# Designs tried in a protein design run: designed miniproteins, single chains, continued (4). Part 109

Each design is a single chain, and the fold is of that chain. pLDDT is the mean over its residues in the fold that is shown.

## One batch from the design tools (miniprotein)

Design m15777
Fold by ESMFold2-Fast:
Structure m15777 (fold): chain A 68 residues (1-68)
Amino acid sequence: SVLERMEELVRKAEEAVRRGDLELAFRHVDQMHDLFVENIDRLSPEERERALELLLRGGEIVNEAVRL
C-alpha cells in the first residue's frame, strides 16, 4: 500500500542519515512527498492523516541532518 511504502521510505531516510548520506535521505523524503501528492485522491481520510504524520517525520529527519 501507499502507507507501507511511505513507512519504508521513513526507515530508509533514517538509515541514510545514520550513514551520513544526506543526499539519499533527501531523495527518500522527496519520494514520500511524490507518493502522497500522486495518491492523495485515492487515500481514505484516515490514510491521509497517517501519510501526513509520516511526511512530518520525514521532514524532522532531514531537518535534523541539515543542522549537523
Scores: mean pLDDT 84

Design m15778
Fold by ESMFold2-Fast:
Structure m15778 (fold): chain A 69 residues (1-69)
Amino acid sequence: MDDAREVVLKAYKESLEIAKKAGSKEAQKKADEMADELGRMVAAGAPLSDVREASKKMVEEVKKIAEKS
């Protein structure tokens, strides 16, 4: 459980830094939305592998939005 939360926290921090560097409010909003969803997955007891994959997707989606901004 703690490891899954740590994975989400690391991905969220990385996503926030990407959004801040780009100055993109859209990327920031996407990071917040996906972090909330990942938090719900962890609370529901989702497997660590699913949490890792979803965390990776969060960073990728935030990068895409930041790149377009």
Scores: mean pLDDT 81

Design m15779
Fold by ESMFold2-Fast:
Structure m15779 (fold): chain A 68 residues (1-68)
Amino acid sequence: SSDLDAAADEGLLLMYLEVIKRGDIEDYLKKNISKPGIIEREEALIKQISAIDPELAAEALAKLEKVK
């Protein structure tokens, strides 16, 4: 579970980075905000991104805070 989950999480992280780069993150978050656990899941992904690109992660986190 842990090693396969790590590989899957990396793939999801790269896809999520592309969503943020295109400026689609705000619309994506607004569409999904009503789902239970989505905020915590998105925050976890943004924290992973902050290790790679802290500026991009800060933009995504700010948009997540706006839709809470």
Scores: mean pLDDT 66

Design m15780
Fold by ESMFold2-Fast:
Structure m15780 (fold): chain A 61 residues (1-61)
Amino acid sequence: SKLEEIAKELAKELGISERQALGALKAFQTMPEDVARQLIRKHGGLDEEQIEKILEALKKL
């Protein structure tokens, strides 16, 4: 799927796992942005820069 392709690209760019990238992308699609950011930081192990880049990639879809 296109979402999985983007997750792979983000994982390479950010030095994170594909699972982390895909989880973050899905969170932003299923819940309000503020809630998604909080969950990703607590459970995804991503910093603010990584979260912002994931959100920007999703907006380009």
Scores: mean pLDDT 81

Design m15781
Fold by ESMFold2-Fast:
Structure m15781 (fold): chain A 76 residues (1-76)
Amino acid sequence: MTLEERLAERREEVRRWAAEKTLDDLSDEELLEKAEAVAEASLEQIEADPSVSEEEREEARRFAEEQLEKVREMLA
């Protein structure tokens, strides 16, 4: 599995999870905490993967920041 495939899976997970849980099961604070935890875990996994290039790590960090910003905007 490539970095691009992992990022696509994470994006789908976040999108599906947000769509299902944003209004009914979690508070805005809990939702943000979950999003941050997912982003941190994803980055840790990418940093630990020796097959990932430095360029791909930079992309992953930027992607995680963008996703967290979008979650914060949705909950503002």
Scores: mean pLDDT 69

Design m15782
Fold by ESMFold2-Fast:
Structure m15782 (fold): chain A 64 residues (1-64)
Amino acid sequence: SVDEQIEELVERALEALRAGRRDEMARLVGELSNLMSEHLSDEERDKKLAELEERLGRVLEELA
């Protein structure tokens, strides 16, 4: 499902960030944004992007 694809890409993006692979993380976030814009409502997309930004921010704080 689209939700499964989104969660897979989110998990991969978080793993890439933890591994210091910033370029891969950025690519995966780009893929996520495209997938969400194609398949989700604006409200659902904005909610999931906010959740992603929070999770990425938490990883960055833990790594700092």
Scores: mean pLDDT 83

Design m15783
Fold by ESMFold2-Fast:
Structure m15783 (fold): chain A 74 residues (1-74)
Amino acid sequence: MPSAEEVLEEVVAELEELAAAETDPGLRQVIRWLRDELVAHARRLEAEGDPNIVERLRRMHAAILALVAELRAA
């Protein structure tokens, strides 16, 4: 099972790659903002000792990808 730190680093890297590949500067900034919000939320979960942090990080990552896809369709 990957650690919460390993999952967070992977998700952050994937979101930065997504932002770097994005041609719309507004959407690129939204992706980076969502990345920073995910990091802040992860730090809160870690401080609170949440045993489901890995699953929550994966769900947040999936939600961000879904939101970005919807914003591209608008």
Scores: mean pLDDT 83

Design m15784
Fold by ESMFold2-Fast:
Structure m15784 (fold): chain A 91 residues (1-91)
Amino acid sequence: MLSESEWAATYTAEAIRAIGDAIDEGKELDPAQLIGDSAVAAARRAGLSEEKAQEIGDLARKTMEEAKKSENKQKVITEGNKELSELFRKA
């Protein structure tokens, strides 16, 4: 099981990789899809089950979609990241 810091680093690395790949391919970025897919990839790399990886990805995507609609985007992202870390920690 990764620590919260190790999870954050892994997720960030997967997101940077996905952004790089999209830029190289000339694709337009969808932030919610990118964040969700990166979370799934990070969870899979951490050795979580496919069901748990999808649950983590769904939460990450939902958090980004809710942030788009919120007057306080930073609060939604911070709260979502806490839930994501807790879900990851429980495995």
Scores: mean pLDDT 72

Design m15785
Fold by ESMFold2-Fast:
Structure m15785 (fold): chain A 59 residues (1-59)
Amino acid sequence: AAADAAAEARAGELGQKARDTVVEIMSKPSEEERYQAIVDTFGEEAARNWRLAEEWLAA
């Protein structure tokens, strides 16, 4: 009941924060600034994974 509603609300808030964070990160002009923003928000492993994905997309 109350605990389930709180969990669903928190999941929605996390989704909105993730979207806002991604927009903010992608708005930064340099790759270094984007990398640092990911480190600050999701941690260094997430930032490294993002760099790998960018390299994969660039072939």
Scores: mean pLDDT 71

Design m15786
Fold by ESMFold2-Fast:
Structure m15786 (fold): chain A 68 residues (1-68)
Amino acid sequence: MADVEKGKELKAKGDYKGAAEHYVRAGEQAESKGDFQTAAEHYLEAANLPSATKDIYQNLLATLGKLK
């Protein structure tokens, strides 16, 4: 997925806001396919960045709830 690679690139350059945007997008794409495990992994990557917002944490928690 191009969004994951772009997220890694931006994170390496210190663009944490841009990286978070691409990781969230990758998580949304995985969630739309019913792959909640992969979605949670991408949301967790975004949540670990200094630019993490409460919305990212809420998306992560909601996705983890679906892994039940």
Scores: mean pLDDT 79

Design m15787
Fold by ESMFold2-Fast:
Structure m15787 (fold): chain A 95 residues (1-95)
Amino acid sequence: MIEEFEEFLESLPKVIPDDAAREEIRRAVAERDVDALQALVERYPYAGLLLVIVIHGRELIEKVRASPELTEEHEKKMEEVEEIIKLAEEKLAEL
């Protein structure tokens, strides 16, 4: 579960064409700062990043919730991921 969340986060900066934006997202990912990542998605709404968040975020939530050992910490992290997915879907609709 934690490893799947980390793999999801590590996929995000790979689709950013802007070096400065990619570095800011990489930092938020390294710090596991979901709030900072959400703010960066609002600041840098790149179609590739938004699409990766929606597709891989939904896959992550499905895998975590299918796990027999769902903790309160995991549920909270999934709620944060769902909030980022919703933001990404809203930004994609504006493109």
Scores: mean pLDDT 70

Design m15788
Fold by ESMFold2-Fast:
Structure m15788 (fold): chain A 113 residues (1-113)
Amino acid sequence: MRVELEFRYSGSEKAREIADELAARVGPALREAWEKYGPENARQVALDLIRALAQAARELAEKYGGKVEFEVREISPDEVEVRITIHYKGDTVEVTVRASGVTLEEARAALEE
């Protein structure tokens, strides 16, 4: 199983600050998932990471008065790309999660929790 993360932002220094806060959530979320499931349960770790990033994006959107958008793309039957975008006053902050061993339906469910 492979999980890749990419962070992007466009616009003001505020977009960079929001991107930095979102990125800072990755380490704690991974540690918590590894403690809960262990490294061998990489699929469950990936799903918990997607869930944690979606929650963090919602919290940051509320904090800054922005809006969050979620997009899931199937790369193969067991590989997905999840895009989480925070829109703030014309600025954007985006995290893209690419996970193998995760289905489209599992990723969608994780984003709704």
Scores: mean pLDDT 80

Design m15789
Fold by ESMFold2-Fast:
Structure m15789 (fold): chain A 84 residues (1-84)
Amino acid sequence: IEELKEKAKELEGEALDLLKEIYENHPELLPELEEEIKALDAAARALGEVLRQENPDEEEVKKALEAFKKALEAFKKKVKELLE
């Protein structure tokens, strides 16, 4: 499960780096990314809740991690589409 926590930190870092880049270099895209950002935030919150459990179930962590990864990929795809 420690490997899953490490993967979660990597994905969270990637998401934060992308959000920072949008805020600093492409703030005009924020209104068009609102739904993707909300979905990413919801998935991150769900993953965080599972990881905060004293003994998190590995399958629940995997499921939450996959949901977060899917939301991040959707966010990245939308950013690429908007930037061309």
Scores: mean pLDDT 79

Design m15790
Fold by ESMFold2-Fast:
Structure m15790 (fold): chain A 80 residues (1-80)
Amino acid sequence: MKEKEQKVANLYTASALLAVATIDIAREKGEFDLADEIEKRYRETRKQIDKLVEEGKYDEAIKLANEFIDWLNEEIERLR
C-alpha cells in the first residue's frame, strides 16, 4: 500500500511539473486556449486522483496520472 502511495505521489509531482512546463511553452507560442485547457484538465485530474487515493484505488490513480502525462507529451510534440 505505502509503495503504491509513493508511486502516486511521484507521478502527481511529475504531472504538476510537466503541466507547468507545457503551459509555459503553450503561452510562449501564443496558444493561450491550450494553456487554459491544460490548467483546467490538471485541476480536474488532480481532484479525480485525490478521490481515488481516498478510496484506496491506487492502481486507478496511477493509470489516470499516466494518461494525463501521456496527453501532455502529445501536446508538447504538437507545439514543436
Scores: mean pLDDT 84

Design m15791
Fold by ESMFold2-Fast:
Structure m15791 (fold): chain A 74 residues (1-74)
Amino acid sequence: MVEEYLERAREYLRKLREAVRNNEAPSRILEYAQLAIDYAQRVLDHPDATPEQREEARRIIREVEELLRRLGTS
């Protein structure tokens, strides 16, 4: 389960990067950003998550926040 959440977080981060690069609609960019954060947060909240999985989840959240900041949505 934890690995599935982490894989989903990675998937949505990748889709977010692609959506930003392709100038997709703001609604789609925000949807992928929210899904990436939600799945990464599920990893952080899971009791069986390893320290390495938690660190990767934290990195995903930071990358999403940095991408949104660079879009001028602060």
Scores: mean pLDDT 84

Design m15792
Fold by ESMFold2-Fast:
Structure m15792 (fold): chain A 104 residues (1-104)
Amino acid sequence: SEAEEAGRIAAEGAKRAMESGLKGDVVGATGGGLRGIGGALSAALIGERAGGKEESREGGEKAAEGASEATKGGLEKDKEKAEEGKRKAEEGGEEAARAAKEAA
């Protein structure tokens, strides 16, 4: 549940970074990206602590990379890169949360 919430924050942050960046809203893109990375790191740490171990850590790392790519792609107005980053953040967050849940 707490790892699921952190993963959701990672995905929402990456989405905001992508959408804001593509609109030319640099502040919104940066804020979304930072929130996404924060959610990803929280998903990794909370998930690892909940018993998800290396799998939660890998999921969180993937989510952080995704949030970074969504931010950069959005700011560069590279829609394909931004969408790939968003997808990666969603998948990584879900993987971190799932590993924690299966270990419980």
Scores: mean pLDDT 85

Design m15793
Fold by ESMFold2-Fast:
Structure m15793 (fold): chain A 58 residues (1-58)
Amino acid sequence: SDKVAEAARYAAELLGSTPEQAEQAEKDARDGNVGSGAGAAYTAYNLGLYPEEAKAGT
């Protein structure tokens, strides 16, 4: 889904990924490979845990 893909890219960037890794996270989310770190980041963002999880997940 576009919303999930956009969130995955944004989350990857905030977690310190390179621009290329962020683009791959977006593509992975669109292909349904959201079970990767992109999916976890999206879930944390929705739960409002994102700033805390970003430090723990790095």
Scores: mean pLDDT 59

Design m15794
Fold by ESMFold2-Fast:
Structure m15794 (fold): chain A 66 residues (1-66)
Amino acid sequence: MARLSDIELRGIARTVGVSVEYVRKLVDEGRKQGLETGGEILDYLADELGVSVDKLIEGMRNGYLR
């Protein structure tokens, strides 16, 4: 599955304390590097943002709650 939803990206941005535009940029950069799965993109985002994958998953969940 190739794409994170806008709601999930907004949840991640809010949870980590960065702009949604910055998270979108990192997702695009990961895809340009050949990352195709959601898991690969989450690992890339975790490394770039300095957070755990678990924190990103919580951020995605928080996007759906609001």
Scores: mean pLDDT 77

Design m15795
Fold by ESMFold2-Fast:
Structure m15795 (fold): chain A 60 residues (1-60)
Amino acid sequence: SDELGQLKMETLKLAGDAFVKSKDKEVKDRIGELARKALRSNSIEEVQRIKAEIEKLMAE
């Protein structure tokens, strides 16, 4: 199973949704930074943390 690849895809989709829905420039900029971090990561644990941070930004 390409668990890392699937998690990256899910995280990028979430980041895109969050970016479009956000009205705050600082939140949009942070989502962009997190998406770039997820793309370059080779760690499932790091991408999971990034996904959780994006989810937290969307919930606030």
Scores: mean pLDDT 85

Design m15796
Fold by ESMFold2-Fast:
Structure m15796 (fold): chain A 78 residues (1-78)
Amino acid sequence: MLYKLEPELLKLLKKVDDREEWTEDQIELALSQYLHKEKLINEDGTIDLRGTELGKITGKDKLTFNELMDFALKHSTL
């Protein structure tokens, strides 16, 4: 299944993967690469979004990876 990401999220993920349509696996990989590149993963596996562009998009200061994936999929179109 191919997803079209919301424009703000798409703009961020294009920094690590330049595509217009996404599978769930591709979204997962791109989010993982972005979080690693920006050093946003805490030692407990949670994601610190405070003061980040992802924090502005999600409206959250802290998330788990599963919560971030749920956000991305719920805010995309098929």
Scores: mean pLDDT 80

Design m15797
Fold by ESMFold2-Fast:
Structure m15797 (fold): chain A 96 residues (1-96)
Amino acid sequence: SLSVEEAHEKMLKELDEAAEAARKAGLPELADSLEKTKEYLSKNPSAENAEKLAEELRGTAEWLRTQGLDEVAEELEKAAEAARELAEKLREEEEE
């Protein structure tokens, strides 16, 4: 299984890829938001922050699908899953 460090790196990578997809789709405000979130979470990793991010990204992805932006939605869904995995790993560490 992934370590906390590996899960954190994966989440940051998926956020970067989601931001690039948003830029290519002509959604610069979403891209900027994702980049700021990546910067914040690179410095402040916590299970609570990762869980909140996963929920927010999932909601945004659902909205993007209603707009026909399926490619961007898919990248946000990948980032949401990575954030959820990080949250689970951080909670497992708290139980050790």
Scores: mean pLDDT 85

Design m15798
Fold by ESMFold2-Fast:
Structure m15798 (fold): chain A 116 residues (1-116)
Amino acid sequence: SLAEEVLERLRAGDLDGMRELLARLSPEELRELLERLIAASLADPDDFRLALGLGDAIDQAYRVLSPEEARELLERTIAALEEVLKQAKDPAVKLLYQASIRRAREMLERLRRELE
């Protein structure tokens, strides 16, 4: 799947190639990617590339999903990222996850206003 190829490019350190594929994902593939990235991050909480890829995937989800879909996915993603953050030990990786959680919470606040 394209979600698997995004993950492979991210693991290889091809950030530009990863972002090119990320922009092409359908809503279903983007959901699959976020689930895969979360599972990988729970298995390796100190992986800097996975932390970076999760941030980019969150930004893409906010841009392309419907407000209802983005809200549901971001709520689930924030809960998972908080769990990864508890297990992470690298200060740089912790800062990336903290930044992604903060941005995702800001996105949820905007989505709540749009859905009113």
Scores: mean pLDDT 87

Design m15799
Fold by ESMFold2-Fast:
Structure m15799 (fold): chain A 83 residues (1-83)
Amino acid sequence: EDALFAEMLEAVRAGDRRRAAALLLSAFNIKDTSVAPSDIPSSVLQQSIGTVSATLLLIAAGEATEADIRRAIESAKIVSTAE
C-alpha cells in the first residue's frame, strides 16, 4: 500500500500520467481475502468504481491530490475484492 502510494505520488508529481494510471490499475490485483464479496454492498461498489474513474480523469488532467490517490487505491481494492 505505502509503496504503491509513493510510486503513484512520484509519477503524478513527475507528470508521468500514463505511469500513474497504470499504477492505479495495478491496485485491482490487491484483494482483501478476509472480506467476502457478498459483504460489499452494491452502493459501495458503485461508489468505488466512480472514485477510481474520477481519479483517472484527475490524473489525466494533472490535478490529482494525495487524498485522491489514497482514496482511489482503497476504492480499487474494494472493486478487486468484490469479484
Scores: mean pLDDT 76

Design m15800
Fold by ESMFold2-Fast:
Structure m15800 (fold): chain A 75 residues (1-75)
Amino acid sequence: MGLTQEEIDEAMAEIAVAVTKVSLSQPSYVPDPEEAERLARRLVRLGQPDYAREMARIYEESGALEEAEAVRRAL
């Protein structure tokens, strides 16, 4: 359930980096659904499934559909 704000901030920073890579990527960007699933599983383990769900939404809105599906598999 409740975790330290530091742990939540670290997880959110990792999500921000991953999403930024998608948003700012060149046309040569290679999807990394395994990393997305790993990050989502970490959020679930930290008791933050709502953040994992938000991560899937952000990936989907960014057009990273494979990463979005990988995150949903982690839920």
Scores: mean pLDDT 70

Design m15801
Fold by ESMFold2-Fast:
Structure m15801 (fold): chain A 93 residues (1-93)
Amino acid sequence: SNIIKEIEEILKNLDKMSEEEMLRAIGRTILLIEEFMKSNKLSEEQEQQLIDKQQELLDLARQYDAGKLSVEEFKKRAKKIISEILKILKEAS
């Protein structure tokens, strides 16, 4: 799907992103997950998994904003969460 392809492109380019681009990409990923949930018929379990992943990305961004993470550690954790999101989206498609 177009949503999956856009999230794959974000994941691919995350290491090349500036701090500002990285934070925008995280926000974009959260919005793309919301669009996927609204556009696809999901089980309650699949919907909860995606909500939990949105919360993980929000919590990661909050930790970064609080100065608790380096840019390198933020990108590493973001890549892991986004990879897990892609797995859920592909299984739900």
Scores: mean pLDDT 89

Design m15802
Fold by ESMFold2-Fast:
Structure m15802 (fold): chain A 81 residues (1-81)
Amino acid sequence: LFEGVKEEVDRFLEESGADPELREKIHELVGELFAARLISVDEVRRLWEEAGGDPEKFVELLEEKLRQIRADEAARQAAMA
């Protein structure tokens, strides 16, 4: 599953002409979200569409999603503690 997502992300980045540093950051963010089971392939596609093919905006959207999910998780942990 992750391999297919990586291929999809790589395709997006190739189409956009993103620089290697930006590509690496996107791979790290997507990898973190998938390792934690916090994002689906469909969600990655939606975020890419929302970014309008802009890899910098895509990074921003991924970071925002990760921050929101982390905040929600922290809130749940605090409530359970």
Scores: mean pLDDT 72

Design m15803
Fold by ESMFold2-Fast:
Structure m15803 (fold): chain A 84 residues (1-84)
Amino acid sequence: MEVEYLIRLEGEGEAVEAALPEVVRAIRETPGVLSVEVVEFRPELGFAAIRVVAESKEAAEAAIERAREVAREYGLEAGAADIT
């Protein structure tokens, strides 16, 4: 069953801007991820939001964990919400 998650990055605007392409790459390179879309990009407000569609909850959770690892390297918080 396909699942849909929203990943939100929060922190310093410059860090959000620098981290976003690396977070998107980490998600896209996760096996079982079907689509990745940046739905909001507001570095001036210190956040960005990424929509992820995955073939399974397991694939989505793996993508979220990879996104959180990259976000941590930039000093950002990464939250995830199931929006399926």
Scores: mean pLDDT 86

Design m15804
Fold by ESMFold2-Fast:
Structure m15804 (fold): chain A 87 residues (1-87)
Amino acid sequence: MEQKREELRKKMDEAWKKGNLSEALEIAKQLYELGDKEGAERVLRKALYFAMFTKDLDLLNEIAELAKKGGFTRLAEEAESVRRVLS
């Protein structure tokens, strides 16, 4: 499990550098399923700021749902708040 978490973190960083945000979110989902809450939260928070800047309501919805499922209560509340302001 440890080696797989490190591999997913590296894959996530590569997806982010390439601007493939949807792939980065899928990897974040896999990270929290494996118990890597730190890695997952980091990706979701970066995605939240990007969604706020681009006003991407679909992305904000996805981030809020992933944060809820991962137990990131504060991040989920922040994403929902931003979504309400932009809707």
Scores: mean pLDDT 75

Design m15805
Fold by ESMFold2-Fast:
Structure m15805 (fold): chain A 99 residues (1-99)
Amino acid sequence: VREEVRELIRKAIETGDEAYEEKALELAAKSLAPELTLEEIAERAAAGDPEAAELLLRVTAEVQELALEIVKEIAEEKGDEELLKEVEEARRKIEAFRA
């Protein structure tokens, strides 16, 4: 896990600013496919490229997994048992949707 991606996701969660989420997705895409931008991956996926569609799903899944980990860390720091339960439910829903 790249610390820079984690920092951007944490800022997105704390501020609600979508710009941080977009930047986190761009860095995750660079980690998975250094030769392609997120925009290029999305464009190829829209054109019917199954490899690009799979790569886009992998990028979004990686960011979602990091986001759940960060939300769990925040919930543990605050002692927020309800938020911890919501993180577990979200993880189960993602697993069910991915299957």
Scores: mean pLDDT 76

Design m15806
Fold by ESMFold2-Fast:
Structure m15806 (fold): chain A 100 residues (1-100)
Amino acid sequence: SREEELIKEIEEMLEQIEELLDEYAATDPSDKRRQAVLFTAASILHAGILFLLSQLSEEVRKEVIDKLIERYEELREKYADNPEIVAFIDKFIEALEKTK
């Protein structure tokens, strides 16, 4: 179905966000340009996820948002020693809760 295709795209975009956060964590803290580029790319992907979520039915959207929040909370725990990534993830969770 169209909703199954949208959910698959959301999941693929989330995987790309995880890869960008892994690259951020591996980036030298002095390389502020690379850190900014990675966070900007992750923000663009997250905006895309919010757009795709808006196309789902209310019931499916709420279920998918709950699963995304759970996944972001797992990422928050994974990067708990990196306060910049944690703050970034917290903004994504807040945006998801407002979309619900």
Scores: mean pLDDT 89

Design m15807
Fold by ESMFold2-Fast:
Structure m15807 (fold): chain A 90 residues (1-90)
Amino acid sequence: SALEQAEKEVKKAEEYARKAAEAIYAGEEKEKIEELKKKAVEYIIRAARLAAEAGEVDLESLSEEEIREGAEKAAEAEIKRYLKEIEEKE
């Protein structure tokens, strides 16, 4: 179902957000970090669209730019959360 697909896309978004946080903590190249962030954002957008198809969220009032901006903010928040967890687990 679209809902099951949305859940899988959310798990992928979380995976890439964690990888981005780990790359930041490790001092990896900026290009690698940005690629991981971009992947997290794309999976968030895919999940949101699938959730809307399943009737769980309403995206009808939002432009494609607003959806992307929301996904970028969500990805950044998740990356910061994982980065803090990595720093605290020393």
Scores: mean pLDDT 84

Design m15808
Fold by ESMFold2-Fast:
Structure m15808 (fold): chain A 62 residues (1-62)
Amino acid sequence: GEAEALLQKAGQIYAERAEKLTGIPVTAEVVSADATSGVIRITTPLGTGEMTVSLAAARKWL
């Protein structure tokens, strides 16, 4: 849906910025989304983490 597409785009931007700053490959994927927020999984060669992101915050990352 639109929320998942927004979160995926925001996650990709976050991953690209993190990779440029650290030199470490970073990927982002949407795990879940609801009407106001979602969970994005961030993966690096050193490990994985999940973050909860509001749709309003995700839109600001664009």
Scores: mean pLDDT 80

Design m15809
Fold by ESMFold2-Fast:
Structure m15809 (fold): chain A 61 residues (1-61)
Amino acid sequence: MRELLARREVMVRDENGELVPVTVEQYRDGDDLVTRYTAPDGTVATLTVDAAGNVRTEIHE
């Protein structure tokens, strides 16, 4: 079951050092904690922390 825990918009520094507005969404999906970052150019990055504390990252364009 996926549940949205929080949604925020923050200014973050990109890999080029420029501040960009990013939408940060945090979900619980079963035992996993998923944080999704959406950049203004449409790039989406997800950070998943499982019940054992393992971290996985995925990038979608």
Scores: mean pLDDT 76

Design m15810
Fold by ESMFold2-Fast:
Structure m15810 (fold): chain A 80 residues (1-80)
Amino acid sequence: SEAEEVIKEGKEVLKKLREAIKNDAPVSDLAKLISEATKVMNKGLKVIRTEDLSEEEKERIQKAIKELSEAIAEVMKKLS
């Protein structure tokens, strides 16, 4: 399903962001991962808006969006 695909993509991007933060990756790599995370977050919001989802599916996507948003905030804090 589209919901499962977005959740899977979100989990993979979150893992990459966390690894990049841990390894002090270059700003260019962090910027690329933030762009990828933003695309996944936008896909998740669209899926919630356009698909007939269960409450559990909506909560799982919302959690993925929140975790990606928090990881982006941590990157931005390190760059300031």
Scores: mean pLDDT 84

Design m15811
Fold by ESMFold2-Fast:
Structure m15811 (fold): chain A 70 residues (1-70)
Amino acid sequence: MAEGVGEGAGSAAGAAAGGHNGASSYGFTRQPIPPGNAVGGRARVVAPTAEGAREGAKGASLGADASPAT
């Protein structure tokens, strides 16, 4: 799981942040999560939803590829 952090995480975050279209789609794709899904038993995709997943992925990518500022 440590391997691919920059690749997988950067791809998800980059697509959402870099590609304005992807970012808008992910932001507007935020659906009302029902309480049954938020319980946690099967909420594995609730946390990595459009907004949560891209933020976590971007943070991980920045940590892996933070060397070059430019």
Scores: mean pLDDT 44

Design m15812
Fold by ESMFold2-Fast:
Structure m15812 (fold): chain A 56 residues (1-56)
Amino acid sequence: MVEDARAATEYLLSLAAPELRPQVRALGEQAVAAVEAKDIETAVALARQMYELARA
């Protein structure tokens, strides 16, 4: 669901270092677009990238 992808993006933004937040936000927008396009493989890959940035 698109709302779930947006909620996950906001959560990861709260964990990310301030300097990485613009990058996490950009990946989140791409993940939402992938979910809307039903491209689950791309959405999962983008979520993984956001998580790695958030934990850095």
Scores: mean pLDDT 78

